# Designed miniproteins, single chains, continued (4): the designs that were tried, part 45

Each design is a single chain, and the fold is of that chain. pLDDT is the mean over its residues in the fold that is shown.

## One batch from the design tools (miniprotein)

Design m13542
Fold by ESMFold2-Fast:
Structure m13542 (fold): chain A 119 residues (1-119)
Amino acid sequence: MKIETRLTEDIDAVKEEFEKLGYKVTTATDVAGNRVVQAEGEGKIVVYRDREPTLEQKLLAYLEEKGPGAEVSFDELAKALGISREETLKAVEKLHAAGLVQVVPNEKGEPVVRNIYTG
């Protein structure tokens, strides 16, 4: 039996497509938390994995764990995500433009990221 492994940005669309084709579809989560779809049919197994979450998605998940209204410094975010300050700033700017976070001064006038995303 041939096994093929692929990455996808839309795991639910992949699941629906293979179900429509009559494949036996199973869903799971890998050790990194990525969703996995395994489709078996026509003498083959095709495994699709969600691509690694975007930096923006990882940043939002970290802020959600802190709770609504939580304020986190750029240095804390960079350290928590294992990225540079420049990458953190770029990700925060994208999320701020999307209305998912705010950048506000703390009591010392230093910019911090506030979680305004509610799920």
Scores: mean pLDDT 74

Design m13543
Fold by ESMFold2-Fast:
Structure m13543 (fold): chain A 77 residues (1-77)
Amino acid sequence: SERAALAAETDAEMRREVSDADAERGRAHLVGLYRLVAGEKGAALLAKTEEVAKEDPETGRQLWGGLELARRELAAA
């Protein structure tokens, strides 16, 4: 589908520009967000996210990197 093709192109662009530093910044931002939203709930969500990244580190890296790229794009606008 056209949506899947656009998602694949976006993923390829993000993967090319995502650095380990970008992934770590995205992760730090997400940690901050979890802590801001709710104490116990935030901690549980953070633990779940870390667990997922441990099982699939590449998916975790791409997710965090994508979040950082989206944040930077929004901040640059």
Scores: mean pLDDT 65

Design m13544
Fold by ESMFold2-Fast:
Structure m13544 (fold): chain A 67 residues (1-67)
Amino acid sequence: NAELAAKGAREGAASGAAAGSGGGPTSVGYMLHQDGLLTREGAEAVGRAGEAGDAEAAGKAMRQGSR
């Protein structure tokens, strides 16, 4: 669901912004990968977008990396 992916991306971006660019593995993408919902590549892409505060890029990565 694109809406759900966008929501997760916004939360990832907010987490990255709050933690600064060093948020790394605590991003939502990493958590979703640990829950088995994202591929490793997808989780890394969402994490990078979250660290950059880019909700649109995070949403796209989450949609492409969803399992």
Scores: mean pLDDT 58

Design m13545
Fold by ESMFold2-Fast:
Structure m13545 (fold): chain A 95 residues (1-95)
Amino acid sequence: SLTDEQLIEAAIGFVEDKTPVGFVSAITIMLKLGKLSEEMLEAALAGDWEKVLELLKNPELLEPVTPERLEKALEAIEKKYGKNYRDAVEEALKD
């Protein structure tokens, strides 16, 4: 099994790809870890890769995922990338 540190490193790699798939994959990993700050979600939606990378490199700044933040993240992914990406994230979160 992957450690939290290995999952964060994978999320960083996905953000560095600078693609919708990479970005959604990074958000999915952070949701699975139970860590997604409002600041990270807002930076992600703005396409601010530099800010997302800064936050991922400082995991102590990451807050617990609340049901409200989870729904906000899923709605944001659907709005920006489409329903197929939302469905893929929801499926990944079931395990």
Scores: mean pLDDT 75

Design m13546
Fold by ESMFold2-Fast:
Structure m13546 (fold): chain A 55 residues (1-55)
Amino acid sequence: SAAEKRKKLQEIQDQLVELSKKAMAANQAGDYKTLEEYIKQSRDKVEELKRLREE
């Protein structure tokens, strides 16, 4: 349903915000390994968001 799709889109957007905050914290701490992991997770979430929007 449209409501379920909207809920999933919001959940992914919220996850991207949290990943952005964690990535910034890792960058400030000089933890580049953790930063790279969060960047990768963010890219996967962006692709998921695009696929949901195309439906």
Scores: mean pLDDT 85

Design m13547
Fold by ESMFold2-Fast:
Structure m13547 (fold): chain A 72 residues (1-72)
Amino acid sequence: MAAKLQDPEVQAKVDAVLREFVERYAPELLHVFDLTGSQKAASQSGVMLRLTTELSDEELEELVERIKKALA
């Protein structure tokens, strides 16, 4: 269950960042972003795990930085 409360714009920015990386590195997981909020949140842990195996240390740092900026 998603526990964090955020503005729709912030949530959209975070989702867009994750989707961009998935489109580039794990396009087979794009359908996860079409799921309902709770199911998508549960599946996003698997998406993040897959991205950490596909991304280099540099790319993972960029992902974290962009998510941090989206949350600010």
Scores: mean pLDDT 68

Design m13548
Fold by ESMFold2-Fast:
Structure m13548 (fold): chain A 93 residues (1-93)
Amino acid sequence: MKVEISEPVVLPGAGVALFGVTVKDENGNIVDSAIVLLDADGRAAVLSIKPGRFRVRVERAGPDEYRVTVELLDEKGEVIAESEPVVVRLPRL
């Protein structure tokens, strides 16, 4: 399976960024999707119909930059696929 993250949409008035997440099988069919919300404190939330399927890893890359990776989990909580990291800039006031 392949995990893809969309280009981040930064909401400057709210101090948050939104990411689309798409999971594709070996044939390129979309088998799952989610939305990730990231705040200026490096906290992430996942909006998905199937809870527990995704884990978001957030690393601080700079004073106002975060590196975000989305992991796809199996039924045991093991990582079976991960996205390439995406760097997002969320400047603090």
Scores: mean pLDDT 80

Design m13549
Fold by ESMFold2-Fast:
Structure m13549 (fold): chain A 85 residues (1-85)
Amino acid sequence: SMEDLRQQGLQELVKLLDRAWDLIKLARSASESDKPKLIKQARETIERARELLEEQKPLLSDEEVELFESEIDLLEKQVEELEKE
């Protein structure tokens, strides 16, 4: 059903965002040799979340879209700060 597709999309979005945050946390405490790999994985995870959000937009409310876009923007800002270190 459309609702089942919506719920699956929401669960996957949340999992991707959680993974991105975990990767950012790991990168902050990582050695200089490990940090670039974790930053790359975080960027790839954020990009996947953006792609999934675009795919799911027709099934989401405007409020849900704004909340996910805001979270993705925060994640991108955190990655940019890590890349400056």
Scores: mean pLDDT 89

Design m13550
Fold by ESMFold2-Fast:
Structure m13550 (fold): chain A 72 residues (1-72)
Amino acid sequence: SDEERRRALEEAERRGRESSELAVKPVNEAIKKLGLTDDTPENRATIEAINREAAERVREELRRREEERRRR
């Protein structure tokens, strides 16, 4: 049905905005502030660590928000 399709698109858009706010923007800002712009093995490893840490923090934050919504 078109209703399920519209709902799926709205959810995807919401998740995209949430992901941007919680992960993409903070990660890009951290990389910029730390000056990790040169393509060196050390910088690549640091960026990978930042991305892994950010992904875990986002997952935990989303879980926490879901837990809070269930408690309300």
Scores: mean pLDDT 74

Design m13551
Fold by ESMFold2-Fast:
Structure m13551 (fold): chain A 82 residues (1-82)
Amino acid sequence: MMVEVTIVAPGVTPEAARYYEEEVQRRLKELGVDARVHILGEDDEEGLRRLRERGAKVFFVPGGNVVDAAVEEAIKLVKEAE
């Protein structure tokens, strides 16, 4: 099954969230890690509820280290799934 990571970063716009997702995917590809990362820039109660129902881990990351945090969690979850 595909490994999924969800990061919630307050104050991040949808455009910034997509930029962070692209950076994360690039780094994961360079590391040979096959995982899907989702970044939420705004509080979405329904979206967060659905992600919880799917068993996705949700991490709150205020500022600065969103890409690094997402890469680290994706690597950890892929190793746990192996």
Scores: mean pLDDT 69

Design m13552
Fold by ESMFold2-Fast:
Structure m13552 (fold): chain A 89 residues (1-89)
Amino acid sequence: SSAELVKKKQELYEKEPDAIILIENGEPVAVKANSLEEMYELAKKTLEYLLEQRKAANPDAPQEEVDAAEEKIDELAREFAEAKWEKLK
């Protein structure tokens, strides 16, 4: 369930605070990035997975909202990666 996924993510953050939580086969997995670029790729994959889940949950969502969300994935992934990388040093 989504509630169980949220709980698993929280447990991973507590054990591996410096890791990025990636969703693989619907399960949260803690992954450590070795570069800013790798961090960006992991963030992008996570955001793309979340968008696909949102599409499945809201099939009647306007196409314009979906298109806008897709355009923002690259920007958000880059901003997230840069902010996270700066904190990890």
Scores: mean pLDDT 71

Design m13553
Fold by ESMFold2-Fast:
Parts: structure tokens; sequence; C-alpha cells
Structure m13553 (fold): chain A 119 residues (1-119)
């Protein structure tokens, strides 16, 4: 069995100093025959120093998710804290539900994921 999940999320962030920037997150998860591989890509207008400031606003601009090349329904919940973002992303198709939790700070990202096969 092979499952590929791709998620793209664009966020708009505002810092306590009044700076605005964007954060694009791309996550690819591949499952094949009991082996899991994942890749996370980040693109941002904010520097690590700016990301260390309190985030006063985080807004989802766009979110897209794909399971085995088919577009699914995407839900994103964003929690902002000083120098840290937590995203809870759900991608749902007829056959699968995938939940991805990602934490992003100035040092990088941490990811947790869960794949549910629907009846």
Amino acid sequence: MEIEVKVEVDLKLTTASGRTGTLRITITIKYKDGKVEYEIEFESDLTPEEFGEPIVSAEVLEAKGYINGKEGKVTVKVTAAPGRLTLEITVESDDYKVKVTITVDAAGARIEFEIEIKK
C-alpha cells in the first residue's frame, strides 16, 4: 500500500513591533510498505530574529491538501505565541483522513502526523 500526502499552507503573521510577513509551509508525507518518509519546506519573509518577537496575529491565507494526487478538504487551526506557531492541519478525502501537527520556531520545525483509513 502506498499513500502520499502533500499539504501547502500560507500564513500571514504580524509581530509585536508591527512587522508583517508571510510563512509558507509545504509538507510531503510518503508511506510505502511500512516505511514512512516526510519532508517539510519553509519559506518566510521573517528573519529568525523577527520570528523571536511576540506574534500578535496569525491568519491562514490559503491551505491546500492532496492525498495520492487528489485534492482533499483542508482545515487549519493556528495558535500563535511569542516566537512559536502551532498548526493543526486536517486533510480529508473519501478514503483517508490525515491529521498533521506542526510546531515552528526560530530553531526549526517539529511534526506529528496521524493517518486514518476510512471505512
Scores: mean pLDDT 76

Design m13554
Fold by ESMFold2-Fast:
Structure m13554 (fold): chain A 94 residues (1-94)
Amino acid sequence: MEAEKLVKEAEELKQKIGDGSFIPPTISKVLSPQEIEEVFQLIIEAARSVEKAKTEEKQKQVLELSRKALELFKQGNFEEAKETAEKAIKIGEE
């Protein structure tokens, strides 16, 4: 349920970037469309990993990290967004 909402938020943001209604600030470097797609894919996978987590505590941690990754992406911190999403995925798979 919460993971599904986060996936929808990420998909909506991706759509807004695709149609030009949202332009993320670029802090560290200009990203290619492929790099933007890669970060969104990681955030969506992180959100989906909430359901794979073995305990309610890990589910909450994965959800929190997935939300943080999406927020970092919105702020233009793409490197930390990637790292945070990958950490969420790893916790969800443990």
Scores: mean pLDDT 75

Design m13555
Fold by ESMFold2-Fast:
Structure m13555 (fold): chain A 97 residues (1-97)
Amino acid sequence: SLEEEKQKRLDIIDEIRKLFDELYRALVNKAEPEEVEKIKQRILDLAEKIGPETKARVQELLDKLEEAIKNNDTKKVIEIRFEIYRLLNEEKQRILD
């Protein structure tokens, strides 16, 4: 049903949020590159299930987050994490509408 599909999409958004938090911790703690790439791939695979536009936006934010952390740009990291939060909330609202 449409309601069941909506719930599945909401669950995907919640999983993406958790994985972004996991990715941030891995990047800050300088985890092994293989571990970082596995988390990124999981995020992208889940975003693809929502749609190609969501995947593209998520990929852009992943690239920006990694660059900001690599440059030790604390202000930019905070801004990008806020953009991620906003994107995920916008996607939830679209699903609920």
Scores: mean pLDDT 87

Design m13556
Fold by ESMFold2-Fast:
Structure m13556 (fold): chain A 75 residues (1-75)
Amino acid sequence: VRSLYDQAVRAIDDGDLDRAIELARELEKRGGTEDASRILREVAEVLRRRAEQSSGHAKQALLDTADELLEEAEK
């Protein structure tokens, strides 16, 4: 569990948000709900920051994904 969390944090630092999301879902499957929730919230924050630098459909897609991840994290 902790090893997967460390990998997810590194993925966020590397800008590999897709991998961070995959690792968060793997953590959740293994009972690491708190760690998974934390990673999903962190990814959502990064996506919202990227959305501020985007426009049109790209901005909306980033915001929609961030909102979905925040809903997943609240469970």
Scores: mean pLDDT 82

Design m13557
Fold by ESMFold2-Fast:
Parts: sequence; structure tokens; C-alpha cells
Structure m13557 (fold): chain A 65 residues (1-65)
Amino acid sequence: GPLVTVTALEDIGMVGSVNKILKKGESIIGEILKVLNDTAVILKELSTGDTFTLNLSKVKIDVIG
């Protein structure tokens, strides 16, 4: 799927292969593996290979590839 930079607009709990918190203003680079609906995707973080369900309403997404 598309390669994206994801920036948190608020502190968000990310749930998937592991659970973690992405703090407001933090960014990760990942690949969108699946679109679940208009507000949620499955994201693979490139640095770790971990997969998360991401709520699109709480993040800024910039497409990079």
C-alpha cells in the first residue's frame, strides 16, 4: 500500500501486534496495508515491522510513496 508519514494530533493509543502510545506531535513512517473504513486503516510501521489499527481522525497523514 502507500508509504505515509503519520503525525499524531493528540496522544493516541495504538493497538496491534504490540500496544504503544504515539504522543501528540510525534511522527512514524509506515505502509498502509488495508483500508478498513473511512476512518480506520491497518498501518505497518517501517522501522519495527509492527502493525497497528490507526484512527485517521486523530492523525495527520502525508503520502510519500
Scores: mean pLDDT 84

Design m13558
Fold by ESMFold2-Fast:
Structure m13558 (fold): chain A 82 residues (1-82)
Amino acid sequence: YQDQVDQLTQQLQQIAQTSDNPLDRQAAQLGIQSVNSILNGNIREGVRLGRQSVSLADQSPLGDQVIRLLQQGGYSAVLVYT
């Protein structure tokens, strides 16, 4: 589980650093913050940040990739309620 979360965070960090679109970068950054909040036991904060990430991803060229990465990390509940 920890290895999968590390890979997810690394892939989101790459999008945040390398994407040409500011919305892609912001969505990835919020996704990373969401993952970290949930890992620290702040599930409610993590869900809120995840919803913000998905909202920006809907408007961004790489948004589908950000959404898929969050879904692979077990964030399907956030996606269903957004």
Scores: mean pLDDT 72

Design m13559
Fold by ESMFold2-Fast:
Structure m13559 (fold): chain A 86 residues (1-86)
Amino acid sequence: LAEEARKALEAGDFETAARLVAQLLRDGRTEEAEELGQRLFRQAVERGDLSALATLYRLLAQALESQGRTDDAAQARAQAERLAAQ
């Protein structure tokens, strides 16, 4: 999973990388998910890709909710909605 996420990120396959990072978070591999998630976030910001950034926040919210981190999940969902509305 972590290696597959890194390969997807290096290949520019943002959607696959974001989905695999969310899976790492659901599996409780929080440190790896945060590291790769920050890299994806930075890449989306550098590209000015608000759609990709909204997708990342949405997937992060789903993963956080699956871990019972309800407040963090709500914050991530709110950020995704704000970005998607632009």
Scores: mean pLDDT 76

Design m13560
Fold by ESMFold2-Fast:
Structure m13560 (fold): chain A 116 residues (1-116)
Amino acid sequence: AEEVEALRALAAALERTAAVLAESAAGVEDPATAEAAARRAVEALRELAETARAAAERVRDSDLALAAAQAAEAFARRVEEALEAGDAATAVELLRQAAAFAAGLAAEARALAEAL
């Protein structure tokens, strides 16, 4: 029960984060919204990493949850580095890649929850 709840919560967090990252990619392309969109994306990735680490402690096989946490932290850092370099195009591409990655892991987390 707790493991199924943890995987479902992780899947929901991954799905929500994927949507935020996709919206933030569009926001970063517009100079008027770029700062706010970038901040939202980095915050969402860091929140996902914390959620994923918490889920890893509540499941028998932590590989998916730990992979989600590590990837979220890596994407957050790379997006911040691209923005500091003034490379909005790289930041947008990283956010789109992160959104696709989060969506894929969400599907895997849901499948694992249904198998338990």
Scores: mean pLDDT 86

Design m13561
Fold by ESMFold2-Fast:
Structure m13561 (fold): chain A 91 residues (1-91)
Amino acid sequence: MSLEPIVVTPSNVTATAVAKSDEPSAVTLTLYGDGEVVAISNSFGEKEATATVTVPRAGVRTATAKGQQYLVDKGISAEAETQTADVPQAP
């Protein structure tokens, strides 16, 4: 599994997790704003699963994305990844 770079725009914060496997995989993407859960997305794919979340930027200073890949046929977590980005604030 991999996390794409967190994209910060004036309006939104977007995070994307991609899980690739030769076996059916599910991915759970959790987005945290200032340490609080602000969005969760789940996806499933036979060889690739992609989960994307987009949240309003307003009031968020730090965004943290956590992705977890699950091998569906084995019922186990295969991979986990975490990425953090600072959200620019006015000086």
Scores: mean pLDDT 75

Design m13562
Fold by ESMFold2-Fast:
Structure m13562 (fold): chain A 82 residues (1-82)
Amino acid sequence: SSGDAEKGKKLFEEKGQHDFHSLEGGNKPSGPDLKADTAFFRSLDEETLVRIIKNGIPGTNIPALNLTDEEAKDLVAFIRTL
């Protein structure tokens, strides 16, 4: 993997977890339980996940995160550890 999971975890923490909380199951009433969906995210290739993370996911609490390609790859590496 070209991403760094430790740097991805730092990004998750720096965003105050509220932007990424839906990836762990969330507590927002408008989002599905994305803890189950993290297995789906881990099944995708890195390039696809980077596009999804940068653009957000319709129907979830995952916004467009304004990340660089390197930051998005780091976040993807972290998601793969969930």
Scores: mean pLDDT 61

Design m13563
Fold by ESMFold2-Fast:
Structure m13563 (fold): chain A 92 residues (1-92)
Amino acid sequence: SLLEEYDEAKKRFEENPDDVEAAERLVSYASFFTLLGDGGRAIEALKLVLEHVDKFKNSKSLKVQVNITLYNAKLVGNEEAIKLAEEILSKL
């Protein structure tokens, strides 16, 4: 299930928080959860990436994924997700 895949991705990132591909995957899940109305999981994923964002400076691929998530957060009006995505972008 999507939730099982998300939980696995979250665990892998927590074990290896310098893995940019794992960070990208979490931001992609945040985008998906935002569109599905699961704002809590979207916020959780973005907060986890933000905690380790200094490890991903100048990652163009992560910046693209965060911009997609920001667009979707604005589309649905999730103000906390917008704030978190903008904070991540400011540090990339």
Scores: mean pLDDT 86

Design m13564
Fold by ESMFold2-Fast:
Structure m13564 (fold): chain A 83 residues (1-83)
Amino acid sequence: DKVEHYLQTREYIAQALDAIKQGDFDKANQYFDQAKIHAQKASSDPEKAKKAMDELRKALLNGDWKLAEEASIQLEKHIREGL
């Protein structure tokens, strides 16, 4: 179910952000790995979803909020267009 994978993508991103706030970057990366798997399964274009997820991860880990916003928009586009 693509909708379930979309919801799991959002949940794992939220958990990754919580881990970053706690300074637990190892746990954040584990949650981002799960988010990427679910994003690829939710998307009509898994490779574009993967790229957007990888860009979002890099931006969030580096505190680059502009890049994070841009990557988030691309990720949502590639997932929601498939729903």
Scores: mean pLDDT 83

Design m13565
Fold by ESMFold2-Fast:
Structure m13565 (fold): chain A 62 residues (1-62)
Amino acid sequence: SLSLQMEARLDERTLAALGLPAPPLTYDVLREAAHRDPRILEALQGIDGAMAAIEYAVSKLS
């Protein structure tokens, strides 16, 4: 859905603002970042289909 695409882009921008690498991001990097930083976890959990957004971001690597 369009919301998932927008939220994937926001995740990339949010991660960059938090000092994390820009795309391509691995699933492991996003997962570890969410565990280390509650702000990242909150952003991902606040997104409908957070898992799909993560998968979308990772798909940009592949």
Scores: mean pLDDT 53

Design m13566
Fold by ESMFold2-Fast:
Structure m13566 (fold): chain A 86 residues (1-86)
Amino acid sequence: GPPPLSKEQKSELLKKAAETFPQVPAALEEYNREQPLTPEQQADALASLARLKETVKKYAKESGDYESGEKVIATLDEVEALIRSL
């Protein structure tokens, strides 16, 4: 398997996610307007999102970068609310 991530790499991933993920809600709304998500796709997306939130919390704890972790979780909560509203 791939080598384990360092604490620094985990922090860098959280920072990049905090910068990138705010674009996801707008992209998802645009996608859904053209290709409405099926109930199965919504369920799969919510399950994947829950797993991603767990990984973000783990990386925040292991790296000590709670500030970046909380920013990512806030964005993922917005994505979850959007998926549930579709």
Scores: mean pLDDT 83

Design m13567
Fold by ESMFold2-Fast:
Structure m13567 (fold): chain A 104 residues (1-104)
Amino acid sequence: MSDEQVFEEIVDRIIAELNALRSSSTNPEAIELIDETIKQLNAILEDFKAGKISLTQALIATSLILTGLIFELKIRGFISDEEADELARRFNRIFLDGQKKLDA
């Protein structure tokens, strides 16, 4: 599998998790934060596909954006500490699955 295909799969899986979170959210500010995060992830994917950033830069940028989202949702009280920890574990699993494919 190409690096491009692996990173696309990582982004697609993350967006699926964010869409699930969006569907369970009733707060308009939480929905706006999730929608903005999805836009930023798509922008990173397009920059990577265009050769503007490396795979390492794309992975780091994605991780930082997701960490920022989880922190902001938690600090604003839109999700619990337990929900924040579970979401972080789900994203980490997606990155680890992707890394395994890159190492193969």
Scores: mean pLDDT 88

Design m13568
Fold by ESMFold2-Fast:
Structure m13568 (fold): chain A 100 residues (1-100)
Amino acid sequence: MELPEEVKKMLEEIEKILRKAYEENRTEEVNRKLTALGIAVAVRITGLSEEELRASLSPESYAAVKEVLAMDKEKLRELLRELGFSEEDIEKILEYIEKA
């Protein structure tokens, strides 16, 4: 099933925000966290099953994404601040997750 056009545009906007963070943060650890966050946000927006996610990712990547998916709104906000996102970008990401 193809993703709806509105969902594709939302994912593109999130990818743009995440890409800026990748360019500003060059550590391997931060990049791993950003990748796990990006995938977790995409999963919440698209409604992908855990089984499909597990089949698509390495065990390490799956564990990292699973951890982010288990985060409540406040823990996710704290992670986004730790990764260096602005309060404006944090609220946009959280709004996209809640809208899905």
Scores: mean pLDDT 70

Design m13569
Fold by ESMFold2-Fast:
Structure m13569 (fold): chain A 95 residues (1-95)
Amino acid sequence: MFITDPLSGATYEAEIDGDKVRLTGVVGGQTFILRQVAPGVFELIDEETGEKLFTLELLPDGSVRITDVNTGGSVVTRDPEWREVLEEGERAAKA
């Protein structure tokens, strides 16, 4: 599936890879790993450097909070694509 970063506007292709989700930038081809670190909490990691870039949290109302770890900037989105990606990531992590 395709998702848009609400902070940058960049588009990524999301795919399940075992127990994690891989995001690939449509324009730049950069790869990132979305990994569950706690129930409903994920971190987005640069696959090349291993650096944590974003924290993603599935909120009880079904929205998703995305926080840039470098700037502290955050956004709450009800974009169903982001929710679906995190829910699939949780299922993959439990399998």
Scores: mean pLDDT 78

Design m13570
Fold by ESMFold2-Fast:
Order: sequence, then C-alpha cells, then structure tokens
Structure m13570 (fold): chain A 68 residues (1-68)
Amino acid sequence: SLEEAEDRIYQALLDAARTGGVSIEELGEQAIKTAEALKKEDPERGQRILEAVRRAYEKALEDMKKAA
C-alpha cells in the first residue's frame, strides 16, 4: 500500500543516516528521481509513490533536525 511504501522509505532514510553511508538529503533526492522515472511508466501509481517519497523525506528531515 501507499502507507506501507511511505513507512518503508522513511525507515530506509533513517537507517542510512544512522549508518553514515549516505545523507538523508542525497537518499531523498535519489528516491524522488526513481519515483519520477516510475511516473513515466505508470503516471497514476508513480504520482502516488512520488507523494509518499516526498512525505517520507520531509518527515525524515524534520525528525533528523529534532534528533540532532
């Protein structure tokens, strides 16, 4: 589901930031690009996934700022 996708993306962003391999900003940008590419093949599903990615990314950025 879209909610499951949002949660999984959010957890992946936090995990990567915790391990220090890739920044949340870089991962968020990569995820957005991937969702944009998916939108080219399935505009309706891709748009919903893009919204989930944007929401997860914004939440991860806010939570990272609060945790710092």
Scores: mean pLDDT 75

Design m13571
Fold by ESMFold2-Fast:
Structure m13571 (fold): chain A 110 residues (1-110)
Amino acid sequence: SLSELIARLIGLLLRLGVLLSALIAAGVDPSPEVEKLIEKIKETLSDEKLAEELVNLLKTLYESAKKMAEFMKKIEEMTPEKVEEAKKEVKEIFEEIVELVKEIDKLLKE
């Protein structure tokens, strides 16, 4: 159960990285959304070490997304419709990450 939650969390983080890369390539600044997610993780995880490790992973993911965006700019142009779809999916993934983090926190407390 815990291993399944962690695997799902990693999958969501990888998909988030792809979407952040696409948004950055389209000229969108996702920093406010990433900062909100970091704040929610810090508020949700009672284990301070685990919270710090996950926050550092998100920061690393975001820096990698900036580098991947430079490649994406040369391969594909994002239409306004694709940008809006990516923003919606980022919001959905954000909410799912927060919910998974809550479930992980619950299992680790008891």
Scores: mean pLDDT 85

Design m13572
Fold by ESMFold2-Fast:
Structure m13572 (fold): chain A 69 residues (1-69)
Amino acid sequence: MDLVEKNAKENGEKMVEVVDILPGSHSPVLLVRDPETGEILQAYYVSTGVQAKIGDLIPLSGTVPLEKR
């Protein structure tokens, strides 16, 4: 427990709120809100076995952000 909390703080890891869940052809796309900036990010959820719902807090490291170019 303490080692996980320490590692998360040292890595600057934060929790993001799930705002919406978009169906994808290969995997669902999450819309997540950054609590520090209020920014909405689109991200793939890395874990295929996890059921996220709107309002859940998930670690940012558990997502792969979509790069818009």
Scores: mean pLDDT 61

Design m13573
Fold by ESMFold2-Fast:
Structure m13573 (fold): chain A 82 residues (1-82)
Amino acid sequence: EDEEVAKRAEEALREAARLLEEQGDLRSAAELRKTAEIVPTMSLEKQKAALAGAELLIRLLREGVPAARAFMEGLKHMAELL
């Protein structure tokens, strides 16, 4: 179960990074890719927060929210869960 949360968080962070790159936000995408690399070393609580934040970010990007705003909302959501 913990393995599954880490895996889903990594996948969601990488998908969010891909969507940010597609929209030209290379800086935010690089931050998410770096976070995806360290997700397996995080506590379960941080992994769950990263997953929730990444899923919100993906949703906002797919709804057409600008990359910078979507990224900030995702980070805010992660911070609120910690």
Scores: mean pLDDT 83

Design m13574
Fold by ESMFold2-Fast:
Structure m13574 (fold): chain A 72 residues (1-72)
Amino acid sequence: DRQQRLQRAQDWIRDQARRYGRTRIDPRQVARRIGSSPSTVIEALQILDNNGVVSVTRSDATPGTYDVTLIS
């Protein structure tokens, strides 16, 4: 189910951000790990960023990855 995969992606990202405060997310690698698609991981990042849970910035150092910081 798309909604279950999207929720799993959001939960995983939130957990990583809480554990490390700041983390780098590779959507392809995360999608493989949680049984989802890279587009679903990117959608989860966008949802969390739009809701003020995390701050998401595209990484200039590693193309295709995102720097994620916990806000709330």
Scores: mean pLDDT 82

